# Designs tried in a protein design run: designed miniproteins, single chains, continued (2). Part 47

Each design is a single chain, and the fold is of that chain. pLDDT is the mean over its residues in the fold that is shown.

## One batch from the design tools (miniprotein)

Design m5622
Fold by ESMFold2-Fast:
Structure m5622 (fold): chain A 79 residues (1-79)
Amino acid sequence: SVKEAIERAEKLAKKYYEAKKKRDWTEANKYLSELFKLWVKEPSKEIGEIFSKVLSEEIREVMDRGLENSEARRKKLLE
């Protein structure tokens, strides 16, 4: 049912955040992938919103890490 799919999406999101807190990027990516597959199989607005939020946080963190590494490298080259 849609309700069971939404509950599964919420559990996958929780597991993603727990893996992220432990800095286990492999497990975090696994749960993000499972959440995407669930959304493709059960394309409800609610699951889409859960997936979109998790994906946005992942993109933000990847960009922040990329910017931090780039700025640290640039600072060393300029000093």
Scores: mean pLDDT 79

Design m5623
Fold by ESMFold2-Fast:
Structure m5623 (fold): chain A 92 residues (1-92)
Amino acid sequence: MTKEEYKKELRELAEKLKADLSDEQIEEIVNSLSEEEQEVLLEAARFMAELKEFYEKYKVEENEEAREELEKKAREKQEEIDKRLEEIKKKK
């Protein structure tokens, strides 16, 4: 993926997640993060955006099992991302 494609996708995902990321902040992220950290962040953002769209579309508040499953998946993904970022920081 090119840096321009990465910046575009991250911006679009930030808008979907209602994260107030400026173009300057996105550029700083791309410049400060390693290629591996950039991939992890993008994957996490994509997953969170998909979950948010699913919640809004299906009104999962009326389906307790679906809500619990989505909350579990969100938590597991966050823990996975945190662990991957920690491992990357430990690699020299």
Scores: mean pLDDT 73

Design m5624
Fold by ESMFold2-Fast:
Structure m5624 (fold): chain A 78 residues (1-78)
Amino acid sequence: DSFLEWLRNMNEEERKRIIEQVQKEIDEIQRQLDQNPQLSPEQAEELLKRLDEVERRSVDPRLRQQIAQLRRQIEQQR
């Protein structure tokens, strides 16, 4: 994974900033899911597209696990 190679060579502050940025986007998606327990097909597709964009930037296995859980939750609330 090219992101893991890149992350290994970053300083701690830059790594933390990227993780925090991705976490904020994950938290925003989670908030939308919490506020909309039943999703329309259009809402589900918009959230999945956003999640794909976040996943592309996710460098931490923990964040990828959270993204997988959010994807599952979107499918369940659809």
Scores: mean pLDDT 76

Design m5625
Fold by ESMFold2-Fast:
Structure m5625 (fold): chain A 70 residues (1-70)
Amino acid sequence: MYDEMKKLADKMKELSGEMAKVTKEGKELSAKDPENAEKILEETKKKVNELGKEAQELSERYHELRRKLE
C-alpha cells in the first residue's frame, strides 16, 4: 500500500511541475508574440486544465488508499 501511495505522490508532483512549466512557457511565448498572445494563453490554459484533471484523479486515489490505512 505505501509503495502505491508513494508512486501516486511522485506522479502528482511530476504533473504539478509540468503544469508550472507549461504555464511559464505559455507566458513567455505570449510575451514574445503579442499578436497571438490571447490564443497562446488560451491553449496554455487548456493544457493546464487537462493536467489539473489528471492530478485531481490521482489525488482522489491517493486519499482513498490513505483512508484504508485508518
Scores: mean pLDDT 81

Design m5626
Fold by ESMFold2-Fast:
Structure m5626 (fold): chain A 60 residues (1-60)
Amino acid sequence: SAAEEIARAAVETLRALGRDRAPGTEIARILGLSGSAVGAGAMSSGLAVVDPVTGEVSPA
């Protein structure tokens, strides 16, 4: 699904950056997506987690 593709791309981006987590907006800029698309992909797929306070994305 599109959500799974986005979440996997976000996790791969974190791996490429050598980071356990990063702001969803930073990941979105790298991927050429909106922050809301990255957040929705993470939440819908269950493959990544979004911190509701910081907006940071990490692998599930």
Scores: mean pLDDT 83

Design m5627
Fold by ESMFold2-Fast:
Structure m5627 (fold): chain A 115 residues (1-115)
Amino acid sequence: SEEARRAERLQRLLDILREVKKALENGDYSKVEEILQKAIDEAAAEGDTELLSFLTYIAALVGSEKVLLRGMELLGASPETREAFVERAKKTTKEQALAELDELIADYQRYLDSL
């Protein structure tokens, strides 16, 4: 059903966000990169542009410049847009990223629980 498909997509997203949060809390930036790179490549292969866009935003949020550039390339972003997002990513602190990840996890968990 559409509801079951939505629940499965939300669960997948929550799993990704929780893994990213755990790796970031541990200062394991290589693990953050691995998780997001895999998720972005899978979203691109599936043609899920909404998920690809969201994961690219998460890469910017956690300061994963390499993954952010890859996501923006897959989305067809201009060089000027890529530079602007990279500069923004460099300014986000670990504490700010963790706080926003917690809010996103709480929001998506509430959506999943409402299905």
Scores: mean pLDDT 84

Design m5628
Fold by ESMFold2-Fast:
Structure m5628 (fold): chain A 92 residues (1-92)
Amino acid sequence: SLKEELDRLLAEFAERMRGKTPEEQLEIADEFVERLKKLFDEHGATLEEMFEAFNRVLARLEELGVPDEVLDHVQQKLADLIREKAAERAAA
């Protein structure tokens, strides 16, 4: 389920990013990261699964040829999300 929903979410994300301005791509990226966070929470994703998803997102953005500013923004957002989840796991 997590893998299938992640595959769907990534496909939707890639299509939404096509033909958009960098400003619009940043808004789409922020929405995507929030949806990804909910998906991880709903499925009880492990840190390993989150790192795998992180790598897949970055690979897809590189394939799309997004501006470096958008790529850096997403990388930072995903890093922040993983740090948040790692801290939650350490506190449990």
Scores: mean pLDDT 82

Design m5629
Fold by ESMFold2-Fast:
Structure m5629 (fold): chain A 69 residues (1-69)
Amino acid sequence: SAAEQKYLARVEERVRELAEKMSLDALERLKKGYQAQLKHSKERNDELSTAIVEAMLKVVDEEIEKKKG
């Protein structure tokens, strides 16, 4: 839904603001934590939690690549 898309965009924005202030090492640890959460939400067929964690992982991956370059 449009409301879900707006919510996910807000989640991405908040995570981006936090991730910009984090070190590369901290971001890589955060990524591992989110990957574990993603696996767990998929195993439980929790569609909403899966979408939220995927959105957070996307932002963390983007920030890691930016800091490596």
Scores: mean pLDDT 87

Design m5630
Fold by ESMFold2-Fast:
Structure m5630 (fold): chain A 65 residues (1-65)
Amino acid sequence: VEEVRKAVEEYSVDGKLSREQLIALLQSFGVSEEEARAVADTLFSAFGEELSAEQAGSAVMGALA
């Protein structure tokens, strides 16, 4: 999925995404704000305050399909 890979690279800083950046990324793909926050809360409870670009990409792909 070319769009997901490109968007993850654009939102990442030093190969990492914050919770807020992940929420914005998910919403850019049509995920609702409520659903994006739920996904982010689940992941950041498991991984802490930052996700790698690979973790963020996997999360977006999981949320979309």
Scores: mean pLDDT 74

Design m5631
Fold by ESMFold2-Fast:
Structure m5631 (fold): chain A 83 residues (1-83)
Amino acid sequence: SEADKKAIEQIRKLLKEYVEKGLISEETAKQVLEAVELAIKLNMSLESIRAMLSRLLQSQGVPEEVREELVEEIVKIVEEARK
């Protein structure tokens, strides 16, 4: 949907900001974006998206505080798109 396309673009911009701030790597940002695009396409629940992204970011060595902030920002964007 158009709302999903806008959400993906907003998440892409968010991930770019996290990379520019040195909070995550470009490789991590790419993996997160690909995972979110698939999750939106499969209409995954917000809880499943949180769990998936938290595990992905943990496996990439992202600190807990950064992981929690990024996951909640992404989930909020997806939730708004589903209104």
Scores: mean pLDDT 86

Design m5632
Fold by ESMFold2-Fast:
Structure m5632 (fold): chain A 62 residues (1-62)
Amino acid sequence: NLEKSIQSMLERGYTEDLDGDGKIDEKEVELVKEIQKKYGLKDDGILDDEASIALHKELSEK
């Protein structure tokens, strides 16, 4: 469930550090890269403001 995985990532505070040293799953990193590439962003797997907006847009589109 791509959308559920994204939702879980959002809930874990990707917009803000949950732990300050927060670890994300490799699977979530791959999801971020896929979204970044789909929206023409740098596919580095890092949740930047732009990547965060792209994730929200992907969820809102569906």
Scores: mean pLDDT 63

Design m5633
Fold by ESMFold2-Fast:
Structure m5633 (fold): chain A 67 residues (1-67)
Amino acid sequence: SSMTESLASTVIDVELRNVKDPSELQLAQARVEGWRFAEAFLRGLGFDTSDARARLAEAEAELAALE
């Protein structure tokens, strides 16, 4: 949902705040952190985490492909 995307986006922005030209690896790491936060936050509140879990799995797969 838009709220879930906003949570992930905020964390991604914070992770990359002091990075002038993020590499593909840094972007992938930030996406994983963002979606992990969104999933954990929603789970803690008892909300549906299906979308956040799917997005986290995609981000983790992208990161794994770069490592």
Scores: mean pLDDT 83

Design m5634
Fold by ESMFold2-Fast:
Structure m5634 (fold): chain A 110 residues (1-110)
Amino acid sequence: SLVEQAEELAQRMLDAALQGDPVGAARSAVEMARLVLSSTDKAQALEAIQIGISAMRRGLAQTTDPQARAVLETALAAFELMRQGIEEGNMAKVVGGVLNLIGTELDLEL
C-alpha cells in the first residue's frame, strides 16, 4: 500500500540522517514526495505526508550532522507545503514541494 511504502521510505530517510548520510536522506524524501504526488486518494496522501513529517521531526531531534539537518529541514518545509496544497486543492504547492526536494537531491549528487 501507499502508506506501507511511505513508512519504509520514512524509516530509510531517518536511518540515513542518523548515520550522517544526507544524500540517502534526500533520495528517500524525494521518493516519498513522488509517492504522495502520484496518489489518487487524498486521505492516504495526507497520511503518507504525516508519516514523513513525523520522521523528519524525529531526525531533527536526534541528528547533529549539519548537512543531514539541512536536508531534513528542507524536506520538512517541502512536506508541510505539500500538505497545505492537498488540503487546499492547490496542486502548484504540491508540485513546488516535490521540485524543491528534487533540487536538493541534485545539488548533493552533483
Scores: mean pLDDT 86

Design m5635
Fold by ESMFold2-Fast:
Structure m5635 (fold): chain A 88 residues (1-88)
Amino acid sequence: APADAAERRAAAEEAKAQLPAVAAELRELVREGKISLSEAADGLEKQAEYARKMAEYARKQGDEETAKILEEVAQGLRALAEELRALE
């Protein structure tokens, strides 16, 4: 439905906008000893894989703009995971 497509795009754009806040929260959780760097990185890599699958789904629906945003989200999540692994 058109409403579902618009909602998915808004969610993708919000996810991209929230990447810095997610990064800050994960760094704080690691600093407090609530999660390890490896656990945080593994979680981010799984989230990146889901974002990539959602991008492929959007592309199959002809929604290339949403797919590109989701690919950027996946790349941002992978970059953050690599940064956290480098701190270990």
Scores: mean pLDDT 81

Design m5636
Fold by ESMFold2-Fast:
Structure m5636 (fold): chain A 77 residues (1-77)
Amino acid sequence: MVTEQDLAAREELLKVTGFDEALVERLEREHGADRVLALALSAPDAATARERLLGVPGIDEARAEAIVRYVRTGSSE
């Protein structure tokens, strides 16, 4: 699967706890939803992923942790 499509990344972000359509649309418009998701997917560990995500406006520590957890648990399914 290609993670470079905003629609696919948008759907993934909407599954993350604490994310709603308005926040995902803002991230898509201002930063690229696929780029935000890639920050977590390309990181070698959870700590690095969290640090990268915290640099994105609109993502707090709780949301960064939720993305990291979703990506890590989703990859095992």
Scores: mean pLDDT 70

Design m5637
Fold by ESMFold2-Fast:
Structure m5637 (fold): chain A 82 residues (1-82)
Amino acid sequence: MQQQTLQDLEEMLRRNERLLEELRKETDPFMAQILASFSLMIASVSRLTLSNLPQPTPRQIELTRRIEEIAREAQRIAEEIE
């Protein structure tokens, strides 16, 4: 059932957003790179989960955009901390 899976994905994305908040407070560049890598990995898993759903829906598209935004933010933060 799509709604349950999408709800679970939204919860996972909110947790990933909290990880980004911790990343922004991290001053150690090595630790920041590790946190950014985990955030990006979670985003990749979320996208794979969306790809397994049988039909594209507007909510899937919206979640995909959020995943991509989180991934870009994590990557840019990692690059800036370097």
Scores: mean pLDDT 73

Design m5638
Fold by ESMFold2-Fast:
Structure m5638 (fold): chain A 107 residues (1-107)
Amino acid sequence: SSQKVKELLDKATQLAREGGSPEDIRRTLVEAGREATAADLDVVKEGLSEINKAASKSSAEVQLGAAEGFDEMARLNPAGALDYGASSGLNYMGASSKKLEEEAKKK
């Protein structure tokens, strides 16, 4: 279980780095959330850090996918809800900032 959670979080990190679809990122995070238990929280916290770092360097769409995925993980795993919620908020704010910068450049 812990190994599968780590593999899914590593996959989400790779998708974020490669500019994968928001849907694939969200789906991978939801799958990780379904596999994760309270015993996996330390593995999850490390994975969240890596995904947040990768998504911050990617597109607004990637950060939106990550934010939505983390929001769903918070619902699936109440024990980790604070960490998932914080990561979701961080990615929503990052996506919003990037879209505002893109709009400013186009006008």
Scores: mean pLDDT 83

Design m5639
Fold by ESMFold2-Fast:
Structure m5639 (fold): chain A 103 residues (1-103)
Amino acid sequence: NEEELLEKAKQELLETIDQIEQLLAERREKGEGLALDDRIGEALAQVLLLLDNNPSLSVVQRLLSLAQQLLEALRNSDDAAAEAVIDQINKLIREELPFPPLR
């Protein structure tokens, strides 16, 4: 059932976002990466707005893959990889939202 796959993908994406937000909180406590972390927070806020606009299964699955890549980059302290993933997320959001992303 495609609807069940969509709900599962949304749930996994939200859980991945929660893990990213936890890592960003830990990075802030250490005084690390604040400018990149603000960009990550803005991108995740746009992902949440996109989820409210009933995206297709393929879009949610792509966002989940990108969010998982971002989580791994942050766990490895690979800020360059994290920045590249954020650029991909922002591009996907621009293509899928009916309005330009807020900045």
Scores: mean pLDDT 80

Design m5640
Fold by ESMFold2-Fast:
Structure m5640 (fold): chain A 67 residues (1-67)
Amino acid sequence: SVSSEEVNAKLKEAGKLVRQLPLDEAEKFQPLLMKAALLGDDAAFEKIKAEIEKLIASLKEPAVVTR
């Protein structure tokens, strides 16, 4: 069984991650993360989190500056 505290912690983490995504990607990943958190599927939650973190990292890559 999953505790309410654990679910709330995962939902807060999911919200922070999703807020860093473009709207289109946020709309795709938010329901998947919420479902994994509510079902207590730690493996699915961590896998989806890793994919989101990878996307966030790619979005934060420095712009190509030509002098």
Scores: mean pLDDT 75

Design m5641
Fold by ESMFold2-Fast:
Structure m5641 (fold): chain A 100 residues (1-100)
Amino acid sequence: SLEEIKKLVDEILDILKSASPYLQSLADTIKTEIDKATEEEQLYIARTIARFLLNADRAYEAGRTDSPLGRLYRSLTPEQREKVRELAEKILELIDEIEK
């Protein structure tokens, strides 16, 4: 459901807020935009965030930590990275269920 997706997004944003000052600013901006967004826009934002973070995880695993994407992900602890990956995968799964 959209409510479940929003809870998973909130958990991701809280993890990002704890990782670095610039991720905190990004997360706060995203939270503000989601609160003002329509349901369609909320789904779009959730999908965009989930895909971005999964791409960041793949870049990190490939050893491409010198890119901006790799540096973003390097600010997370291993435990935070695993949790973000799991949450992002779950968001995409739930979005697929709504759209099919």
Scores: mean pLDDT 80

Design m5642
Fold by ESMFold2-Fast:
Structure m5642 (fold): chain A 96 residues (1-96)
Amino acid sequence: MKRIAVVSFTLPPIPERLVEALRARGHEVRLLVNPIVTDEPSEEVLKEIIEFAKGADLVVIVGGTPEGREKVAEYIRENTDAEVLTGSEEEVLARL
């Protein structure tokens, strides 16, 4: 079992389906939805994500652009102790 923080750059119901699937697998899951699709997240968005990610064992980043997801992932790795996993909902579920 992991404490998972899901950061979603896509609109409902996609993030909720991922959260339900992860909870069904025995994980404790929190969800933050930010539907802004960008390669360059703002400092305010990054700070919100860092505060949300604190205390998680794993942060999952889905939706948005691949470049934007990796930028957020690197920022989380530099500012928290959490593992970070990026990808599509299917790729994330295949790894967990």
Scores: mean pLDDT 76

Design m5643
Fold by ESMFold2-Fast:
Structure m5643 (fold): chain A 81 residues (1-81)
Amino acid sequence: MEKEKKDKEMAEYIKKSFERVLQELERAAQVSRDGAITVAGVGAREFEDFAKIAEKQGYKNSAKVAKEAADELRRLRDELR
């Protein structure tokens, strides 16, 4: 139960962090394309690392949410190139 509760809390935190990165990406895009590419690239790497740590610890929901966030940020980065 504690592990399941922590996984849900971590997944929600990751979702909120992803929303914040998307807002940062939007702001960066208003200044420069290179800035937006950097924000998306850094965010993708950070969420990929979160996914690996969550998987290793058995936090399945957190791992899934983090992987989806990383994949979406990589997609957005590639669209900006």
Scores: mean pLDDT 83

Design m5644
Fold by ESMFold2-Fast:
Structure m5644 (fold): chain A 81 residues (1-81)
Amino acid sequence: STPEELARREEELREILRTVFGLDEEQIEALFEAMRNGPEAVRELAEKLGLPLEFQEALLVMVRGPSAVAEAEERVEEAKK
């Protein structure tokens, strides 16, 4: 994974949080801070923000590294072909 790939995946997540969940930049930054602090912080903040359980699980996978999420997304896209 390159810094450019990481930045792209982060921007894709920010877009989803803004457009689908209606979060503002402060809430998005708080969520990224929680991801740096560990899975419990992510769970607590995501629950407070009203994010669905399945999305919370996706964010917890991202705590292991954005490249792992990107690889999983690529496998899902390949399966759609």
Scores: mean pLDDT 68

Design m5645
Fold by ESMFold2-Fast:
Structure m5645 (fold): chain A 69 residues (1-69)
Amino acid sequence: MSARRRRYRDIGLRYRIDSDDIIRQSGGKSTEKAIEKLAQSYVHFRIAGDDESRLEMELLVRTAYNDMI
């Protein structure tokens, strides 16, 4: 894996962790801030070429968005 791909994957993972922390602090509720972090995770996994993680984040964003509305 290239250094650039690894860097973007690491950033994607950080956004995923940030989203999980926000959700835990909100009593398990999806918030706009948590969804924003998941969307950033998706973008970074897509740039990294990590299709598995990207698809997982897409599903999580969709689910969280539906739960918020």
Scores: mean pLDDT 78

Design m5646
Fold by ESMFold2-Fast:
Structure m5646 (fold): chain A 95 residues (1-95)
Amino acid sequence: PSEEEIEELRKKVIEIFEETKKWIEENVELSEEEKEKLEELLKKIKEAKTPLEIMEAASEAMELILGTAAKQKNEEAEKKAQEALRKIVDLVKAV
C-alpha cells in the first residue's frame, strides 16, 4: 500500500479504537494497568509504519478489552470489542 493508504487506514483504526475505548471506560471498570496498556497500544498504532503493525497493536487492544469484559461477565462489552476487531481486520484487508 501507499503511504497515503496507510495513513487513511491508521486514522480509521484510531477512530474505531477511541470510540470503543470511550464506550468501555463508561461501561467497564478498567484498572490503572489496563488503561496504561491501552494508551501504549494506541501509541503503537500512531507510530506504526505498516498495515500489519497497525493490526497487531489494535488486535492486542481489543483482546485486552475482551478479556476484561469476560472477567466482569459483560456480554455487551465483549460484543463491542469483537465488532471493533472485525471492523479493523476488514479495513486492513482492504489495503
Scores: mean pLDDT 85

Design m5647
Fold by ESMFold2-Fast:
Structure m5647 (fold): chain A 70 residues (1-70)
Amino acid sequence: GTTAHIDVVAPDEAQALQALAALQSVGPVGQKGGVAEGARAAAARIRELGLDATVTLSPGPDQLTGRVTL
């Protein structure tokens, strides 16, 4: 399995909420390629919003987590 973590830095609350919405868009329905591809898709969407996103992939249980920092 693969554990994926996405770290996002947002300058304000509105952009933080947009980042959270992007993270939710990679929910369990329709994830192609599993957790790693879901994380990459979410990061790409967040970057389209003009925000920095860092993806960390490691061996582990199939889990996707996200963190948004103001």
Scores: mean pLDDT 75

Design m5648
Fold by ESMFold2-Fast:
Structure m5648 (fold): chain A 61 residues (1-61)
Amino acid sequence: LEKEVRELMTELLKKKFEENNPNIPKEEQEKIIKEIVDTILEQLKELNALESALEELKKLK
């Protein structure tokens, strides 16, 4: 569950970052995305909302 949410969020954020910030090096983009995803996942775990987040992320694709 957590792994699936992380993978989907990372994929969506990578796509969005490439579109909006093409001048930022790929390595820096990956670092920023990882920090964002880790922070969101921590909050989702505290709220017991991982399952809801997974459904929403699947819907966005």
Scores: mean pLDDT 76

Design m5649
Fold by ESMFold2-Fast:
Structure m5649 (fold): chain A 100 residues (1-100)
Amino acid sequence: SDEDVAKEVYEKIKKMSPEELEKLADIAFERGQELYAKGTPEDKEKAAALNSLAGLLLGLAEARKAGNKALEEAYLKGIEKLIEEYPELALELVREYEES
């Protein structure tokens, strides 16, 4: 059910306010730094994915604040692709946000 996980995470992110997206991005960046510090190749790959997701989430937040629908759609497409590549990692991130 990686497809079901990816869809659940994407639908939650799609509904987030700019402020919620910025908070999720902060958590993604912090977790990415923690994983990078562990130093395994797998942890570094996951850290890179979280850093990429953080950047896309911040871009989506700014696009929404600006009312730039074309840019919002471009960031959402990037987020969807990254969630499809790392569905469990993205799910853990959203759950951490919801529990904070």
Scores: mean pLDDT 89

Design m5650
Fold by ESMFold2-Fast:
Structure m5650 (fold): chain A 86 residues (1-86)
Amino acid sequence: SLVDEAVRRAREEARRIALKSGATPEQAEKIGDYAGELARAMLEGDPEATARAYQKLVEVAKKAGLSDEAIDEILTAVVRIAQEAR
């Protein structure tokens, strides 16, 4: 489905940005997982799930030591991917 493809793209792109920003592979996988959840929630039009996924994504990215710029890059990529899938 377009939703499953968007989730996969968001996960992969967020993981790539996290790794480039100095996250470990384990941290990058977790960041990618929450980015995928954010994309899914946005596409399903669930504001509560979107808020939860956003909060968790930012939390795990900050714990991984990502800069605000890197976090913004991930969020921008997820929003773009979700918008393209509509």
Scores: mean pLDDT 89

Design m5651
Fold by ESMFold2-Fast:
Structure m5651 (fold): chain A 94 residues (1-94)
Amino acid sequence: DLIEKLEEVKKKLEEAIEAAKKGDIESALRYLEEAIELLREMNEKYPSRMLEEMIKAVEEAKKALKKGDIEKAIELAQGTIQALDIMIDQLRAS
């Protein structure tokens, strides 16, 4: 189920944001990596520009966290959640 997988990615990103806000950078990085793996698996089966842009955004969020830019990482993760919500809504409307 594509929608179920998109919702799983959203939950991972929400967990990453919560961990980052608490200063748990190790857990935040792990959740972002899990989100990337799910997005890549989905993009392999259902290639999409939106999925590719989400992957790039989460990779950029990982890089920001590794550099200590927590605010940028959270903004990128939140932007990806917004894109996920749009994609889920489009799929439910179809």
Scores: mean pLDDT 89

Design m5652
Fold by ESMFold2-Fast:
Order: structure tokens, then C-alpha cells, then sequence
Structure m5652 (fold): chain A 110 residues (1-110)
């Protein structure tokens, strides 16, 4: 969905302006995971809430909870994917090697 990808890119740019690199990395991962097994309407609604939260200078925990409360990402899935990504040295070119990230999700970071 082109609209979801454009909104997600805007969100990443806003995150890079206000938050540290580790948190931006986690949020990119949550954005990629949210694209799988969720309706486009639910993803768009949640991404608009994330965008407003960033504009309002919400905490990292508050932004993460928007995804979790919407049911777009499960905490245990995020933890496993983040640990696998960390073992790859956070190399975006190797995201397809992370279990739970497919090639379409990895293109989101490129």
C-alpha cells in the first residue's frame, strides 16, 4: 500500500529529528512488523496516531504502546526480532536474514 509506505517514511523522518538512534531503529522494526497480517485501515489509523504522538513529543514508551494497544505488533515477537537484528549488528542490508521479516518488509528500510 503506497499510502502506508509514504506515511511510514514521514514517521521515520520525524522520529530521526526528535529521538535517539536506538529508539528510531526499534520504531522502524515495529513499522515493518505492523505491515504483516493487519488490515490497511488499522495500520493507517495507528500510523496517524503515532505521527500525532511524535508531534506532541510523546515518550518512547507511549509511542511503543500505541502499536501494542492497537494489536499491530506483539511484545514477544518484537523482542525476538530485535535480538536477531542486534546479532546482525543492526545492518539494514541483512534484514531479510532476521526471522519474521520478509523481503517486502525489509524494502521498507531501503
Amino acid sequence: NKEILELAKEIIKLLEEKYNEEFVRMMRLMLALSLKNNSDEKVLETLEKIKEGIKNNESPDDLINIFLDAGLVEFEELRKVYEAYKKLGFDDSKLTEVPGIDEEQAKFFL
Scores: mean pLDDT 78

Design m5653
Fold by ESMFold2-Fast:
Structure m5653 (fold): chain A 77 residues (1-77)
Amino acid sequence: SEEDKIVKLAQERKEELLEALREALRLAGFSDEAIEKAVADFEEDLEKAPTDEDAKKNVIATLRFIDAALGSNLLEP
């Protein structure tokens, strides 16, 4: 499916996406503690996403947040 394809690409780009999430959250004014918790939660969701529908939805939602915050196109070519 389209979502499975997005998850696979996100797993392949994990380190890049963890840094992008840190940047997006820092721009939004979150504390370092909140940023590291959110990054840890996102990394856990990435690992679970192939077999966990809720984790998959969380990954997609996080990618949308990064796109909105940084002007990236992670969900669009």
Scores: mean pLDDT 83

Design m5654
Fold by ESMFold2-Fast:
Structure m5654 (fold): chain A 63 residues (1-63)
Amino acid sequence: FSKEEIEEIAKYAGISVEQAERIVEGYENGLTTKEMAELAGVSQDQAQLARDKIDLIKTRKKL
């Protein structure tokens, strides 16, 4: 993921860029949304929003 993509994820989920970087790391390691929330220190709802944006970005890259 690029810096710009991480910033987009952070903005969408309402979290910091640093927290978004931790969520992306957890996503790449196959963690659940709950585990990513714990890792980044965000709510489960924020982690779910971040995951949804990651999935959208990955889907766009495959198209």
Scores: mean pLDDT 82

Design m5655
Fold by ESMFold2-Fast:
Structure m5655 (fold): chain A 58 residues (1-58)
Amino acid sequence: DAILTAMGGAKAASELTLEQFLKVRDGIKNGKYSSADQVVKDFNVSKELADELVKQFG
């Protein structure tokens, strides 16, 4: 997805749908996901991507 690639990069686009990416982003921003391990557990993504997303949005 072109929008997902632009917002999260090619790695996010390969592991997440746009809907899942938005849920992860919103969850990190509102405090539901405070660590990469929580993102990995709920969305089954790589730890590297989860670390990047938590760092970017936390």
Scores: mean pLDDT 75

